# Designed miniproteins, single chains, continued (5): the designs that were tried, part 18

Each design is a single chain, and the fold is of that chain. pLDDT is the mean over its residues in the fold that is shown.

## One batch from the design tools (miniprotein)

Design m16596
Fold by ESMFold2-Fast:
Formats: structure tokens, C-alpha cells, sequence
Structure m16596 (fold): chain A 66 residues (1-66)
């Protein structure tokens, strides 16, 4: 629920959608990747987002892959 997460984080749906897509690609590429490593990779692409916002995005990406 990208729209719900976007409202929660105060971000555009476009931004959340792009970040969730990247997080999903990172999880698919390396299923053993740590949450820390995913957040650090996302931070490189979305430096405006806080660690807290990025952690919520990673959580949604992982939930949608299950």
C-alpha cells in the first residue's frame, strides 16, 4: 500500500514507489542482504529521506515480496 505509506511518511507516491521498487530489486538480487545494507543503498539514491523513512520503505518492500 504505497499510497498509505506515502501519506504516513509525508512523501509523494512517486518517491515511495521508486524507493520500494529499488528495495525489492536489492532483496531479489541478494536475499541475504541485511536491512542495514538495504537502507545504506537506498540512502545513496534518496539522500533526502531519513533512515526512519527508509526503514519503513524496506519493510513494505519485504512484505510485498512475501
Amino acid sequence: KISELAKKLGLSQSTVSKAVKLAKELLKKDPNISGYDIVEELKKKFPELSKEQLAEIVKLAAEELL
Scores: mean pLDDT 81

Design m16597
Fold by ESMFold2-Fast:
Structure m16597 (fold): chain A 74 residues (1-74)
Amino acid sequence: GAELEEALRRGAEEALAQGLDATRIGTAASLAASGVPLPSFPAIQRAGELGREAGLDAGEVGRMAAEYALELGG
């Protein structure tokens, strides 16, 4: 839904600003969707939580976050 899409975009923006590449952003979002706490990346953590609540698998949440990072960083 729109909330998840906006959270993924915000998470990608946050992590790019901290110097992560798209691959690392995808990994971080996948970990967040798996319930791993990411205190340095609260926007990615929120995106992961929303993806999990929506019933998406962790790998799919990671792919979506990486795609947003590529769009924003290219």
Scores: mean pLDDT 85

Design m16598
Fold by ESMFold2-Fast:
Structure m16598 (fold): chain A 105 residues (1-105)
Amino acid sequence: NPEEELRKFSEGVADLAIKNNLSPLVVFELALNLPDEAAQQRLFRAMVERGPLTEKLSKEQVEKDRKVAQELAKKLRELQEKIRKGEITAEEALKEFEEELKKLK
């Protein structure tokens, strides 16, 4: 069932983003691209709960976070499309997403 697999994938992406303490910009970009409302709300809540930044981010850090956000969002959309087509499971998609995350950190 592609809808159930998309839900599981969305929940797993939210778990990985929270567990890995991804930057607020990356978390926000991932949340915007999640089709599951509960997982999206979980990411927005985690972002709010982290509170305001204690330090102003450098231009270099903002650019790095922006590139990471774009690459992860692209991978997220590719994996979601494969799940919709029944080509991969949520478990397989999460493994690929985690590998991309490790590569970009």
Scores: mean pLDDT 81

Design m16599
Fold by ESMFold2-Fast:
Structure m16599 (fold): chain A 83 residues (1-83)
Amino acid sequence: SRLEELLARTRRDVEEQLKRLEAAPPEQKPLLASIALARLLADGVELYLTARILNVPEEEVRRYEEEFERLRAEFEKRINDIL
């Protein structure tokens, strides 16, 4: 489904961003972390709007939203561990 594709894309982008953040000089990490978080928030908005436009059943939307929030929480935790 389109929502699965969006979530899979976000998971790949998150892992790539974390690798870049870990490799970055300490002075650049806060800016890169801020950009990464802003991109993740934009992905969340796209997921929400796409679900609404496609009239996805609420039970299915809830599962994707829960997976996205879990991904977001883990990403934020891993960013904080790097900073």
Scores: mean pLDDT 84

Design m16600
Fold by ESMFold2-Fast:
Structure m16600 (fold): chain A 78 residues (1-78)
Amino acid sequence: SAAAEARRAAEEAAARALADVIVSQPTDFGAVWDRLAAIAAAFPDPAVVAAIARRAGELALSRDPTNRLARWLLAEAE
């Protein structure tokens, strides 16, 4: 459905925005936390937020395999 496509697009956009923060600021937990808080405000279901965080970690690791924040985020998203 159009609504499901729009929701999936919004979730992917949120994941990519979080991945950009992780890659550009690889030691800044505060910046990652601020982006996660914004995502949690936009997506009130914790399972959806966890899925977005997991996707962001995967995207960040695909761009920088040594990124410790991305590895931490993947562990926390479970």
Scores: mean pLDDT 81

Design m16601
Fold by ESMFold2-Fast:
Order: structure tokens, then C-alpha cells, then sequence
Structure m16601 (fold): chain A 80 residues (1-80)
């Protein structure tokens, strides 16, 4: 429902990088991709809260589109 979507969005906007990583980890676990999970956690913890939220949204969008390779490439750019 729209109310649940809005609550989820507000929770994401107020989440710490650790909380954001925890939200995506179950989705990544379903892909059996341990490297993607590690990259996500390290990237989110390496940036500011504002940048972590933006990165979370970009990675979520790519994963929803089935673009796992694009999600990995994006995360790797944040690790240097």
C-alpha cells in the first residue's frame, strides 16, 4: 500500500549506513552473491549518511532491474 511505501521511504532516509546494509542483505543473500553483500556493506560504511542513502537507492534500483553487474560496478567505484 502507498502508506507502507511512504513509511519505508522515511525509514530509509533516517537510517544509518549499517541499517541500510541490513535492509539489502536479505535480497543479496537470495542471489547467492557473497561478494556483492561485502561490497555493499563496505561502500555504505565508507561514505556519509546522505551519500549512503543515495547509494542504497541506486543499488536497490539496479537490483530491481536485474542489473547485478551494474550494482557491483557502482559499489566498486566507492571503494576507491
Amino acid sequence: TEALKEKARKAIENATPEQLASLLLPQITKLDDTRLGTLLTEALLSVSQEEAIKLFQQVSTLLEQGDVAGARALLETYLR
Scores: mean pLDDT 71

Design m16602
Fold by ESMFold2-Fast:
Structure m16602 (fold): chain A 68 residues (1-68)
Amino acid sequence: SMAELVARARDLVRRAWELIKTATPEQRKKLIEAMREINEALHNQVSPEEFEAVLERAEKVLDEVEKS
């Protein structure tokens, strides 16, 4: 549901802010861009399928930063 996607988006944004605390400048740029894409999707009221794709891309960025 869209409500579940919105909840997931909030969790990802929260996780991104935690990662920013210890991130390098390069990692911070990637995290900020991921959060920007999530916020843009929310403001533009994209389809659930498009929103899910945005969240999947953001999650991948967060995972890559955590592994670095």
Scores: mean pLDDT 86

Design m16603
Fold by ESMFold2-Fast:
Structure m16603 (fold): chain A 86 residues (1-86)
Amino acid sequence: GAEIEARLRALLEELEALTKELEVETDVKRLIALALRAIGVYLEGEKLVEEAIKTGALSKEKAEKYREELEKVFREALEVYRARLK
């Protein structure tokens, strides 16, 4: 319920913070490390959504909304990373 939603929101906030760090980072090795961390946070969020569905902690509809938001924020992070490498 509320606890799992708080965890999902924390992961979304971390992913948004990583995107902001990607926008200002100038070192290529650090850019790669930030991108790898963003992938890790995204995969943790996906796993948490799956566990929430399996345990009934979230309805399928609510879990799908969190999945959609995680995908959106993660895609934004990847777009920033790709732009920094060009």
Scores: mean pLDDT 86

Design m16604
Fold by ESMFold2-Fast:
Structure m16604 (fold): chain A 97 residues (1-97)
Amino acid sequence: SEEEIRKEIREAIKKLRENMKKYSEEHKKFFEENPEFKKKFLEFVEKELPKMKEYLEKNFTPDIAEALYYLALARIYAFLGKEKEAEEYLKKAEAAV
């Protein structure tokens, strides 16, 4: 149900916040030490993000699609060790649900 999806999004946001506080510095250091991998990862993200957005907009209600898209962006920034940007997108995801 839509209510179950909203609950799962809220739980995912909470888990990502907890993980970022524990691991963001390690992720940041990894990408600073591996700049070629960072470049290829960002190129992959730039290519795939528009396809993901189109899929979400086609298959979910606008609010859930928006929340899932912002959650995906938050996960990408968290993975890159960019805690501030990740938190900005998590707040946008929370506001959408």
Scores: mean pLDDT 88

Design m16605
Fold by ESMFold2-Fast:
Structure m16605 (fold): chain A 68 residues (1-68)
Amino acid sequence: MSPELQAIRDRLRETLARVPLEDAITALEGVIAWLRQQAAQQPDRAAVLDAEIAAYEELLAELRKQLA
């Protein structure tokens, strides 16, 4: 993962830690769904968007483990 994507993910993790876990998961799922739509519509940016999606899916997996 690029250092820039890691920094964005870490900042998002800190922001989401301030809301209820279920709401954080729902919000992040929404962001990932939106990014997937953008990747489908913008093939020239697909590689960058796919990398961002992967970074957020890792964060989502971390949050889901806390819910279980």
Scores: mean pLDDT 78

Design m16606
Fold by ESMFold2-Fast:
Structure m16606 (fold): chain A 80 residues (1-80)
Amino acid sequence: STKEKVVELVGRILELARRANDPHTPEIEELYERLKRAETREEMVAVLNELLRLIGELEDEALRAEALELFTEAALVVEE
């Protein structure tokens, strides 16, 4: 269930980036697909660490704020 919740939250971040036509959307999509293939907590954490860097590079301030909130929830779920 942990993986399902994290995938859903990251999927919502990807959808926000797509709706905003952010140029970093392809990189977020690659991380989302890598997350879906992750089989260990370590692999999930590695994806989330790279995603956090990309969130900081999102062009729209409101998009960054919303993505960061969703990311924080995903990180808390993984660290349970």
Scores: mean pLDDT 86

Design m16607
Fold by ESMFold2-Fast:
Structure m16607 (fold): chain A 68 residues (1-68)
Amino acid sequence: SMAERQEVLKEVGDKLREIGDRTDKYLSGKAIKEGKKSPSLEKMSEEEKKEALETYEEEEKKLKEARE
């Protein structure tokens, strides 16, 4: 039914937004870790920078553990 399809599309959309938010934090954290300078990073609060760096470190740790 169309109702079931719309519900699935909403769930997929919600998951894609969560993945997008996490990806943005990962990329920002990576840039911070690498010492890159950008206008976007300069506009981030210290709390936002900390969250981005923690997200990057968590994902990198998972990747390293998966290789062992």
Scores: mean pLDDT 79

Design m16608
Fold by ESMFold2-Fast:
Structure m16608 (fold): chain A 58 residues (1-58)
Amino acid sequence: SEELKKGLGKTAGYAVREGVESGADPDEVLALTRENSRKQYGDEAAEAAVKGAEEALK
């Protein structure tokens, strides 16, 4: 659903930002976010999560 994709993007953005601020590699945090979201919600949801995370890092 669109609501799920929007929520996943926001949650992923928060998590990725926190990870990067703690010294994690942005590329690794984004890759982990994609895999976790794909595993739980499927490929489309994973792409939405990654897009939200990338927007949060701008």
Scores: mean pLDDT 77

Design m16609
Fold by ESMFold2-Fast:
Structure m16609 (fold): chain A 52 residues (1-52)
Amino acid sequence: TEKFNEELAKITDETRKKIKELKNQGPEKYDEALKVNKEGQEKIGKLLEEYK
């Protein structure tokens, strides 16, 4: 429902913003960006499980 979509959007937006900020700092931050992306995917997975 709407609440699920709002929470999903928040997780996605926060993850995307952090990745973009890290990439803007340079290629040496790509490993950190990958870690942030994995954490975002884990949060999405938990959200999907809760709203099934």
Scores: mean pLDDT 80

Design m16610
Fold by ESMFold2-Fast:
Structure m16610 (fold): chain A 82 residues (1-82)
Amino acid sequence: MADVEEGKELFKELLTPMMSDDPALFSNLSKEELVELLRDPAKFGLTILPALEDRLSDDEIEAIAEYIVEAVKKAGLKPKPP
């Protein structure tokens, strides 16, 4: 649970500039695509972001993807279905 909270803070620090630029970016991604983006951001053209697969387990990355889906939903946007 602590690692998931740390992952949420990493999301805020690493992805906040992108959320500020285009908050709808994540609403166009399914949970599976969010997991892939968090594992290897370079695959999505985000070469400046470090890959979370080097820091977190797959289960922790999935938990962060779920957090993003919930954050998008709370913002009034609908996440892309899987």
Scores: mean pLDDT 64

Design m16611
Fold by ESMFold2-Fast:
Structure m16611 (fold): chain A 61 residues (1-61)
Amino acid sequence: MREKREASLEADFAQMGADLAATEPLSDEQRERWLKESGTTPEEFDLAREIARRLLEAVAA
């Protein structure tokens, strides 16, 4: 549903893509360190990533 095109929306979309590319090569050690600092389990982290990816697909559709 495209009612109107907004520059801010397009900019957010482009930035999201660039940010995703920059964050993608996260090392295993960095991931573990972040998990310990946040107190989040690796399973919850993985679930959150999958949900985020699903959301990205919905936006593309």
Scores: mean pLDDT 60

Design m16612
Fold by ESMFold2-Fast:
Structure m16612 (fold): chain A 71 residues (1-71)
Amino acid sequence: AKSSILVAAPSGKVVTVDQIKNAVCEKFKLSQSDIESVEFVSSSPTSLYYKVTFKQFHDILATSPCGIYLS
């Protein structure tokens, strides 16, 4: 199975797909070339939620209990 993670970003900031990819890769020390897709899931007045899917299974993502919050 492929790895995926949920990312929350502040709705008051302009957040690009590249910024989401950079934040995920920096936190988990993974390559952007390993990212298969970034999908918009939902929004709230304070947050935008994205699903990041990787091309391969990564143990570090499987052991992560929660998604990422972008500051």
Scores: mean pLDDT 73

Design m16613
Fold by ESMFold2-Fast:
Structure m16613 (fold): chain A 80 residues (1-80)
Amino acid sequence: SDQQGVDDFIALVRSLLPELSPEQQKRVERLLEEIRKIAEEISRLEPGSPEYERALDELGRLLQEVVDIFLAERAARAAA
C-alpha cells in the first residue's frame, strides 16, 4: 500500500467527521485506527507475498466501509 495515500485518506476522513453523528464518528475513528494498523503491517510485509496481498485486501475492505458510512449518512440526510 502507498503510505502517503493512506495518510491522505485518514486526513480527509478526519476533516469530514463533523458531518457524522457522534455514534458514527466513534465508529469511523475505530475504523481509522484499524486502517492505520493494517498499513503498518503492510509496511513490514514482503511485497507480493500472500500475506501482503491479504493485508491489501483487508485495507481495501476497511477503506470501503468508511466510504459506505459517509454515503449512508448523506443518503439519510437527503431523504429527510
Scores: mean pLDDT 84

Design m16614
Fold by ESMFold2-Fast:
Structure m16614 (fold): chain A 86 residues (1-86)
Amino acid sequence: GPPPPLSEEEKKDIENAKKLEFDILAGITDMERHKKLIDSIKNKDLLEQLLEFVKRAAERLKDTQPNLAKMLEEIAKYIEEKIKKL
């Protein structure tokens, strides 16, 4: 059926997800800030979308920025563990 309108909680989760994506694209390496953004997101579907984004970013950067790629692989594991606990 047609999707229901977005709640304020869902809007906040989307904004936090977008912020994490923008921080990753900007090359920010603050792991604790990334983890806090991930911890703030409650929506499982958004976490699964972020997991795919982070995995693709890690693969893309593997040859050019291996240290950043390793950090992104650690973020991906953190998201996977969060999804398993939901």
Scores: mean pLDDT 82

Design m16615
Fold by ESMFold2-Fast:
Structure m16615 (fold): chain A 100 residues (1-100)
Amino acid sequence: KVEELLEKIKELMEKLLEELENAESDEEIKAILDKYEDELTKLVEELKKIVGEEEAEKLLEEKLKEFEPRFKKILIKRAKKLEKEGKLSEEEKKELEKLE
């Protein structure tokens, strides 16, 4: 069922977010992303096979919407670290200021 695939994707995203929230380096972030990439890609491809690409994207957006604040917080944390290290560009600083 489509709902079962969406639930599995949500469960993997939850685990991904937990690990990303505890990551302290770019190397750790990359390793975490690489760890979940294959499993997430497989589930997303299965979903696309059932409902088509356009519908799959809509269903994923709706299902994963609740994680948006957590992703945002992770991005802000990383951006602030890069800013403190002097590695953030002026454009990236403007984008950070637009985030809550």
Scores: mean pLDDT 77

Design m16616
Fold by ESMFold2-Fast:
Structure m16616 (fold): chain A 66 residues (1-66)
Amino acid sequence: SASEKAAKLAALDAELDRRLAQIHADAQKRFSQAKTSEEKLQIAIDTLVQTADAISEYIARKAAVK
């Protein structure tokens, strides 16, 4: 039904929000502990990759909802 589809989509939106919040919280912690520009750059790259992966999974799962 339309209401069941809406509930599934809302659950995926909530899951993406939680994943992004966790990725950003972990990145902030790593940045606070980083001492070199090289370490900070690596954290930024890791964060971008993790964010891209989370969004890609969200898009794929959202497309599969019937």
Scores: mean pLDDT 89

Design m16617
Fold by ESMFold2-Fast:
Structure m16617 (fold): chain A 74 residues (1-74)
Amino acid sequence: SLEEELRAVAEEARAAGASVTEIANRLAVLARQRFPGQDLRVEVEEVEDAEGRRLWRITLTVGDRVFELLLPAP
């Protein structure tokens, strides 16, 4: 699925030391390729889970579709 592809790309880029901005840009490119002509919005937030762990929440909105990825922050 696209969600699995987005997650795999994000996790690989993060493991290679990419910034959250670089990760978000790569995900945006993939989303545009899968849904050409749709409105795309990418939002990045640093959030904290219930255990105090810092995470990046990356939200991609493509038309009426929403994809959310949670990645450990460095």
Scores: mean pLDDT 82

Design m16618
Fold by ESMFold2-Fast:
Structure m16618 (fold): chain A 62 residues (1-62)
Amino acid sequence: SAKEKLIEEIKEVGKKVGEGVGKLFNAPVEVTVEEIGEDTVKVTLKVGDETYTTELNVSEAI
């Protein structure tokens, strides 16, 4: 489905963002994308010892 493809693309973008943020902050960066609801994904960004989490509605990403 289109939603599955969008989640795959978000994961690919997350890898590129993680690389860029890692270079910017000179720290290890991990980006994780998880589906937690019908149209909601949880994005977790770990930069060094800090963890940031947000929830995104993928039905708004058109």
Scores: mean pLDDT 72

Design m16619
Fold by ESMFold2-Fast:
Structure m16619 (fold): chain A 70 residues (1-70)
Amino acid sequence: KKEELEKKAENYDKLAETYRQGAEVMRQLAEEARARGDTVTANFYEGTARSDELAAKDYKEKADKLKAEI
């Protein structure tokens, strides 16, 4: 049972990392769009980055909660 919770927490940590990486890419694309004066595209990428950052935080909190139950 403990091993199953550890595996589940590890999977949530991996999901959190994936979303963090996605957010980082979107932040970079937003900066590039702003550099060329494309405010509409920059705002879209910033919105996507924010959503990915929230997802990363949620999965990290789920992982940490499971680790606390072990």
Scores: mean pLDDT 85

Design m16620
Fold by ESMFold2-Fast:
Structure m16620 (fold): chain A 91 residues (1-91)
Amino acid sequence: MVEELYRRFLELLLRLLRDEPVDPELLEELERALRIVVAEKAGVPDPVRTRPLSEREKALVEATRRFVDLLRELAGSSREEAIRALEERLE
């Protein structure tokens, strides 16, 4: 599940870089997981999280951590270089 979600996030980013339409539901899932990852990095508990994460939510958060690490690697890359790197990772 984590690997599949990570691949879907890479495909979403690749589509965004190509100015193609993206899945809005997947984008919303990524945005929710990003909020959790950002809160963890800031050392602040998510004040709206009143229950343990489900297995799917844990997989989303892990896939999102890997995605953020990739975004840091791609920071400073040209659009063309980023597209190539994403295509290579999706092969």
Scores: mean pLDDT 75

Design m16621
Fold by ESMFold2-Fast:
Structure m16621 (fold): chain A 102 residues (1-102)
Amino acid sequence: SEADTILSFLNQLVEAAKAGDMEKFLEIYDQALKEHPQISEIITTILGTILTTVDNSEDTLLENLRKALERGGVSEEVINAVLDFLRENFDTFKALGKQMLS
């Protein structure tokens, strides 16, 4: 499913980020762009929301992301799967966002 494919890429990005392997992170992102252009828009929206709201609370980040994905016409099933994944991995994405802004 589209949700499963997105979650697979997000899991790979989280693993690379936890390992501090930015080269691997960028390779995974590039693969998503090339193999799944439609899904790459969703991943780009997720990363962009994290970068613009990383200093806010988890609830604020998740709500901003929900609104961004809804504006992009993303299905409720995919939105819920992405938000649940970010709740489970919030500390990793927050750390990544702060690192990318430096």
Scores: mean pLDDT 79

Design m16622
Fold by ESMFold2-Fast:
Structure m16622 (fold): chain A 88 residues (1-88)
Amino acid sequence: MEIEELIEEAKKLIEKENLSEEVKKEILENLEEARKYVEEKNYQAALEKIEEALELAKKNGASKELLNTLLRLETEVAVEELKDIVLK
């Protein structure tokens, strides 16, 4: 639930950013792929997509608000991945 809420918040923030439309689209595509992986409980693949979105945002000078939202999303997904590792 929280992960889905953070993805939707990040998508809304991206639309308001002073980034090129090409960069916005690429970040949104990575977040949409991350959402699909979360639905499949493939948290490792979701984390990779979120990390790619975060690096694209950093490289292109995204707002602190978007970067903080993406960092929080990364943390939440990483916690879910860690739970899967610990339960082995």
Scores: mean pLDDT 82

Design m16623
Fold by ESMFold2-Fast:
Structure m16623 (fold): chain A 92 residues (1-92)
Amino acid sequence: MRKEFEERLERVQKKIDDVEQKLQQLTNFSPLIPIKVPDFFVEVVSLLEQARDLARQAYYAFYDQGDEGLALQLLDEAERLVDEAEELLEKE
């Protein structure tokens, strides 16, 4: 399952980066008006941080421990959290 794991891990990391970039564009550097960090920003950031941590744990489980089952389980959870973060950002 190495190719599947590597492809999914890369996809998760790319989605995290994409969501983080959109969030920063929306909230931190608006040239039109000063924007206060809204409550959803904290929630999205928290979900992305958790997804990153799970992706790192999945990498460690797969390559360091050789536990493919745990690695895929951790990736499944990371994917879920990224999807939640993206959905919250889209509802803005």
Scores: mean pLDDT 75

Design m16624
Fold by ESMFold2-Fast:
Structure m16624 (fold): chain A 67 residues (1-67)
Amino acid sequence: MKDLLLSSKKILQDDVEKSIRKMKKKEVKEVKVNHNKEEGERIRQKAKETEKSVKEVIQSIEQSIKE
């Protein structure tokens, strides 16, 4: 009986290890693709914010000169 439990445990462990390995491989691939997309969006947002800031400063200077 004890031997059967040990055998079962090993099979389960092997199965879990295989599953984890497969999931890890897939997850890394998926996360990388997703991270790139999110990173791209973040960069775009940052660029937009910076552009707005610069435009505001330029407009402020222009208004000051016009005054």
Scores: mean pLDDT 64

Design m16625
Fold by ESMFold2-Fast:
Structure m16625 (fold): chain A 66 residues (1-66)
Amino acid sequence: MTEEEEKEIEAIEQRVRERTGLGDSPVDRELARLYARAVLAHKQGRFDESAAYLERMRALVEERLA
């Protein structure tokens, strides 16, 4: 992960948190991060990696709410 990629991920994560509210729990932060990484992967043409991040996000929510 390059510095430019990390900066873009942080910008996406910030936008997500702004739209959903200030998620300060470790789980909320991880979910926002996974979503940001999925968006970046999609923009880079890594569609399978993007799908994997979205799947991990869904699985994490399911596991934590079990």
Scores: mean pLDDT 74

Design m16626
Fold by ESMFold2-Fast:
Structure m16626 (fold): chain A 74 residues (1-74)
Amino acid sequence: SEAEKKLEELYASRTEEQREAVRYAAEGIWKAAESFAEMVLNDPSVGEAGKESAKKELELIAKRRAEEAALAAA
């Protein structure tokens, strides 16, 4: 809680450019995670548990993007 408050204070003191850079970095991480998940789904040696984990990862990334798009539209 105290650490979260300090992080919010630091974030609030940043410029718009710094906030945009953080969002850009997050998108890069999401794209890398999507690529890896697609590789797992296309690998015939990966069992169902591994493929299910990859599907859940793709679902989480899609949800986060949808939430960001909704905030931008509001």
Scores: mean pLDDT 72

Design m16627
Fold by ESMFold2-Fast:
Structure m16627 (fold): chain A 88 residues (1-88)
Amino acid sequence: SLLDELFEAIKAGDLEKAKELLEKLIKEGKDLAAKNKYGLTALEYAQLVGREEIAEYLKERLIKEGYSEEELESFSGVKALVEAVRKV
């Protein structure tokens, strides 16, 4: 799926591919607050894996589309998961 491809582009650190896939997902009306297998949105995943430039682009673009910061980042387990992964 395009959403799975977006997560792979984020993992790879491919900013241009992530931008391209994000615009396709927006055009198709896909829910970009949708979570992966670990309960993470694309923004939360980019933050987790340390892709700062991709995370900033996702945040700015999705807020312009009408997503709230709370909708993109407000899952109570994510902060604990980010802290756990940073220690590994």
Scores: mean pLDDT 75

Design m16628
Fold by ESMFold2-Fast:
Structure m16628 (fold): chain A 58 residues (1-58)
Amino acid sequence: DVNAASEAVQASASAVLSAEIQLGVARHGTEEDRAAMTEQYKAAKDALAKAENALKQS
């Protein structure tokens, strides 16, 4: 479903942007906050890559 894949890409792209902003804020926080936000950012980028691949296969 091209529409579902397109929505997934948009949602994942928004998640990456949010995670990037949160990671920037976490740079002024604790080591634990930085590690947690780094994991969230990686997960968001992985989700975006999977969503983009699904859209290209549609």
Scores: mean pLDDT 78

Design m16629
Fold by ESMFold2-Fast:
Structure m16629 (fold): chain A 79 residues (1-79)
Amino acid sequence: MEEEIERLIALLKDPDVAVRLEAVRELGRLAIEHPEEAADRAVPALEAALKDPSEEVRRAALEALIDLGVAQLKRAVLG
């Protein structure tokens, strides 16, 4: 898990927009599914992606952070 998160964070600096976009989406998914292992590292990386030169990547990062916040609120209320 941790090795995969580190790999995805490194991919956020890839020259290919499609690679960075996939890394943002996968980091968001991992942070929601495995918050104890992923959220502390994924959140700063997703926040950095909000400043990405690609609008598509910035939008994906924003959506991932919103979805993560909603998931965390649901977990706090139900668990």
Scores: mean pLDDT 80

Design m16630
Fold by ESMFold2-Fast:
Structure m16630 (fold): chain A 99 residues (1-99)
Amino acid sequence: SDVEKIIKLLRKGVELAKQIYKSMKIKDPKKKQMIGGMIDRLQSIVNSIEKKENPTKSDLEYALRQLERLAKMLQEIDPKAAEPLIKKVKELKKEIEKL
């Protein structure tokens, strides 16, 4: 289903954000902690959606908004490293708009 494809893309977005976070040298300890917390929260949101029998468009849009905020934060620190995540956000946005 289209919903299952979107959930899979959200999972890939979280995985990519984790990879970028681990490789990125974030100089500000407070910003590093905040971004780490955002990733953990997003993972929890996606896990919750995967457990739902019938995830709603609103559930998917909420997860996308959290991923987009995270992507923008990473982009401010390292635009080049964040580029794959920005592309994933754009892909997710198009797929959710089709629902």
Scores: mean pLDDT 87

Design m16631
Fold by ESMFold2-Fast:
Structure m16631 (fold): chain A 79 residues (1-79)
Amino acid sequence: GPSAANIAALIDALRNSTDPSVRLFAAHGIAEMVRADPSLAAVVVELGGLEPLRRALGDSHPAVRRAAAEALAEIERAL
């Protein structure tokens, strides 16, 4: 559905973008979508979102690291 497609796009942006503002938007977007609908946490896991989120915990930009940590916390709370 539309939510799964949106999550897939955010995961792709987080994994592949060289722009830190795009990675920040992607990580924050995942966190906000899961916060709004906790059932989407399973969708993030199924689409392979945990790996790029965990990698983003080591991102060069502190804001991206914080957003990734927030997204992972929302996912863990929902599961």
Scores: mean pLDDT 88

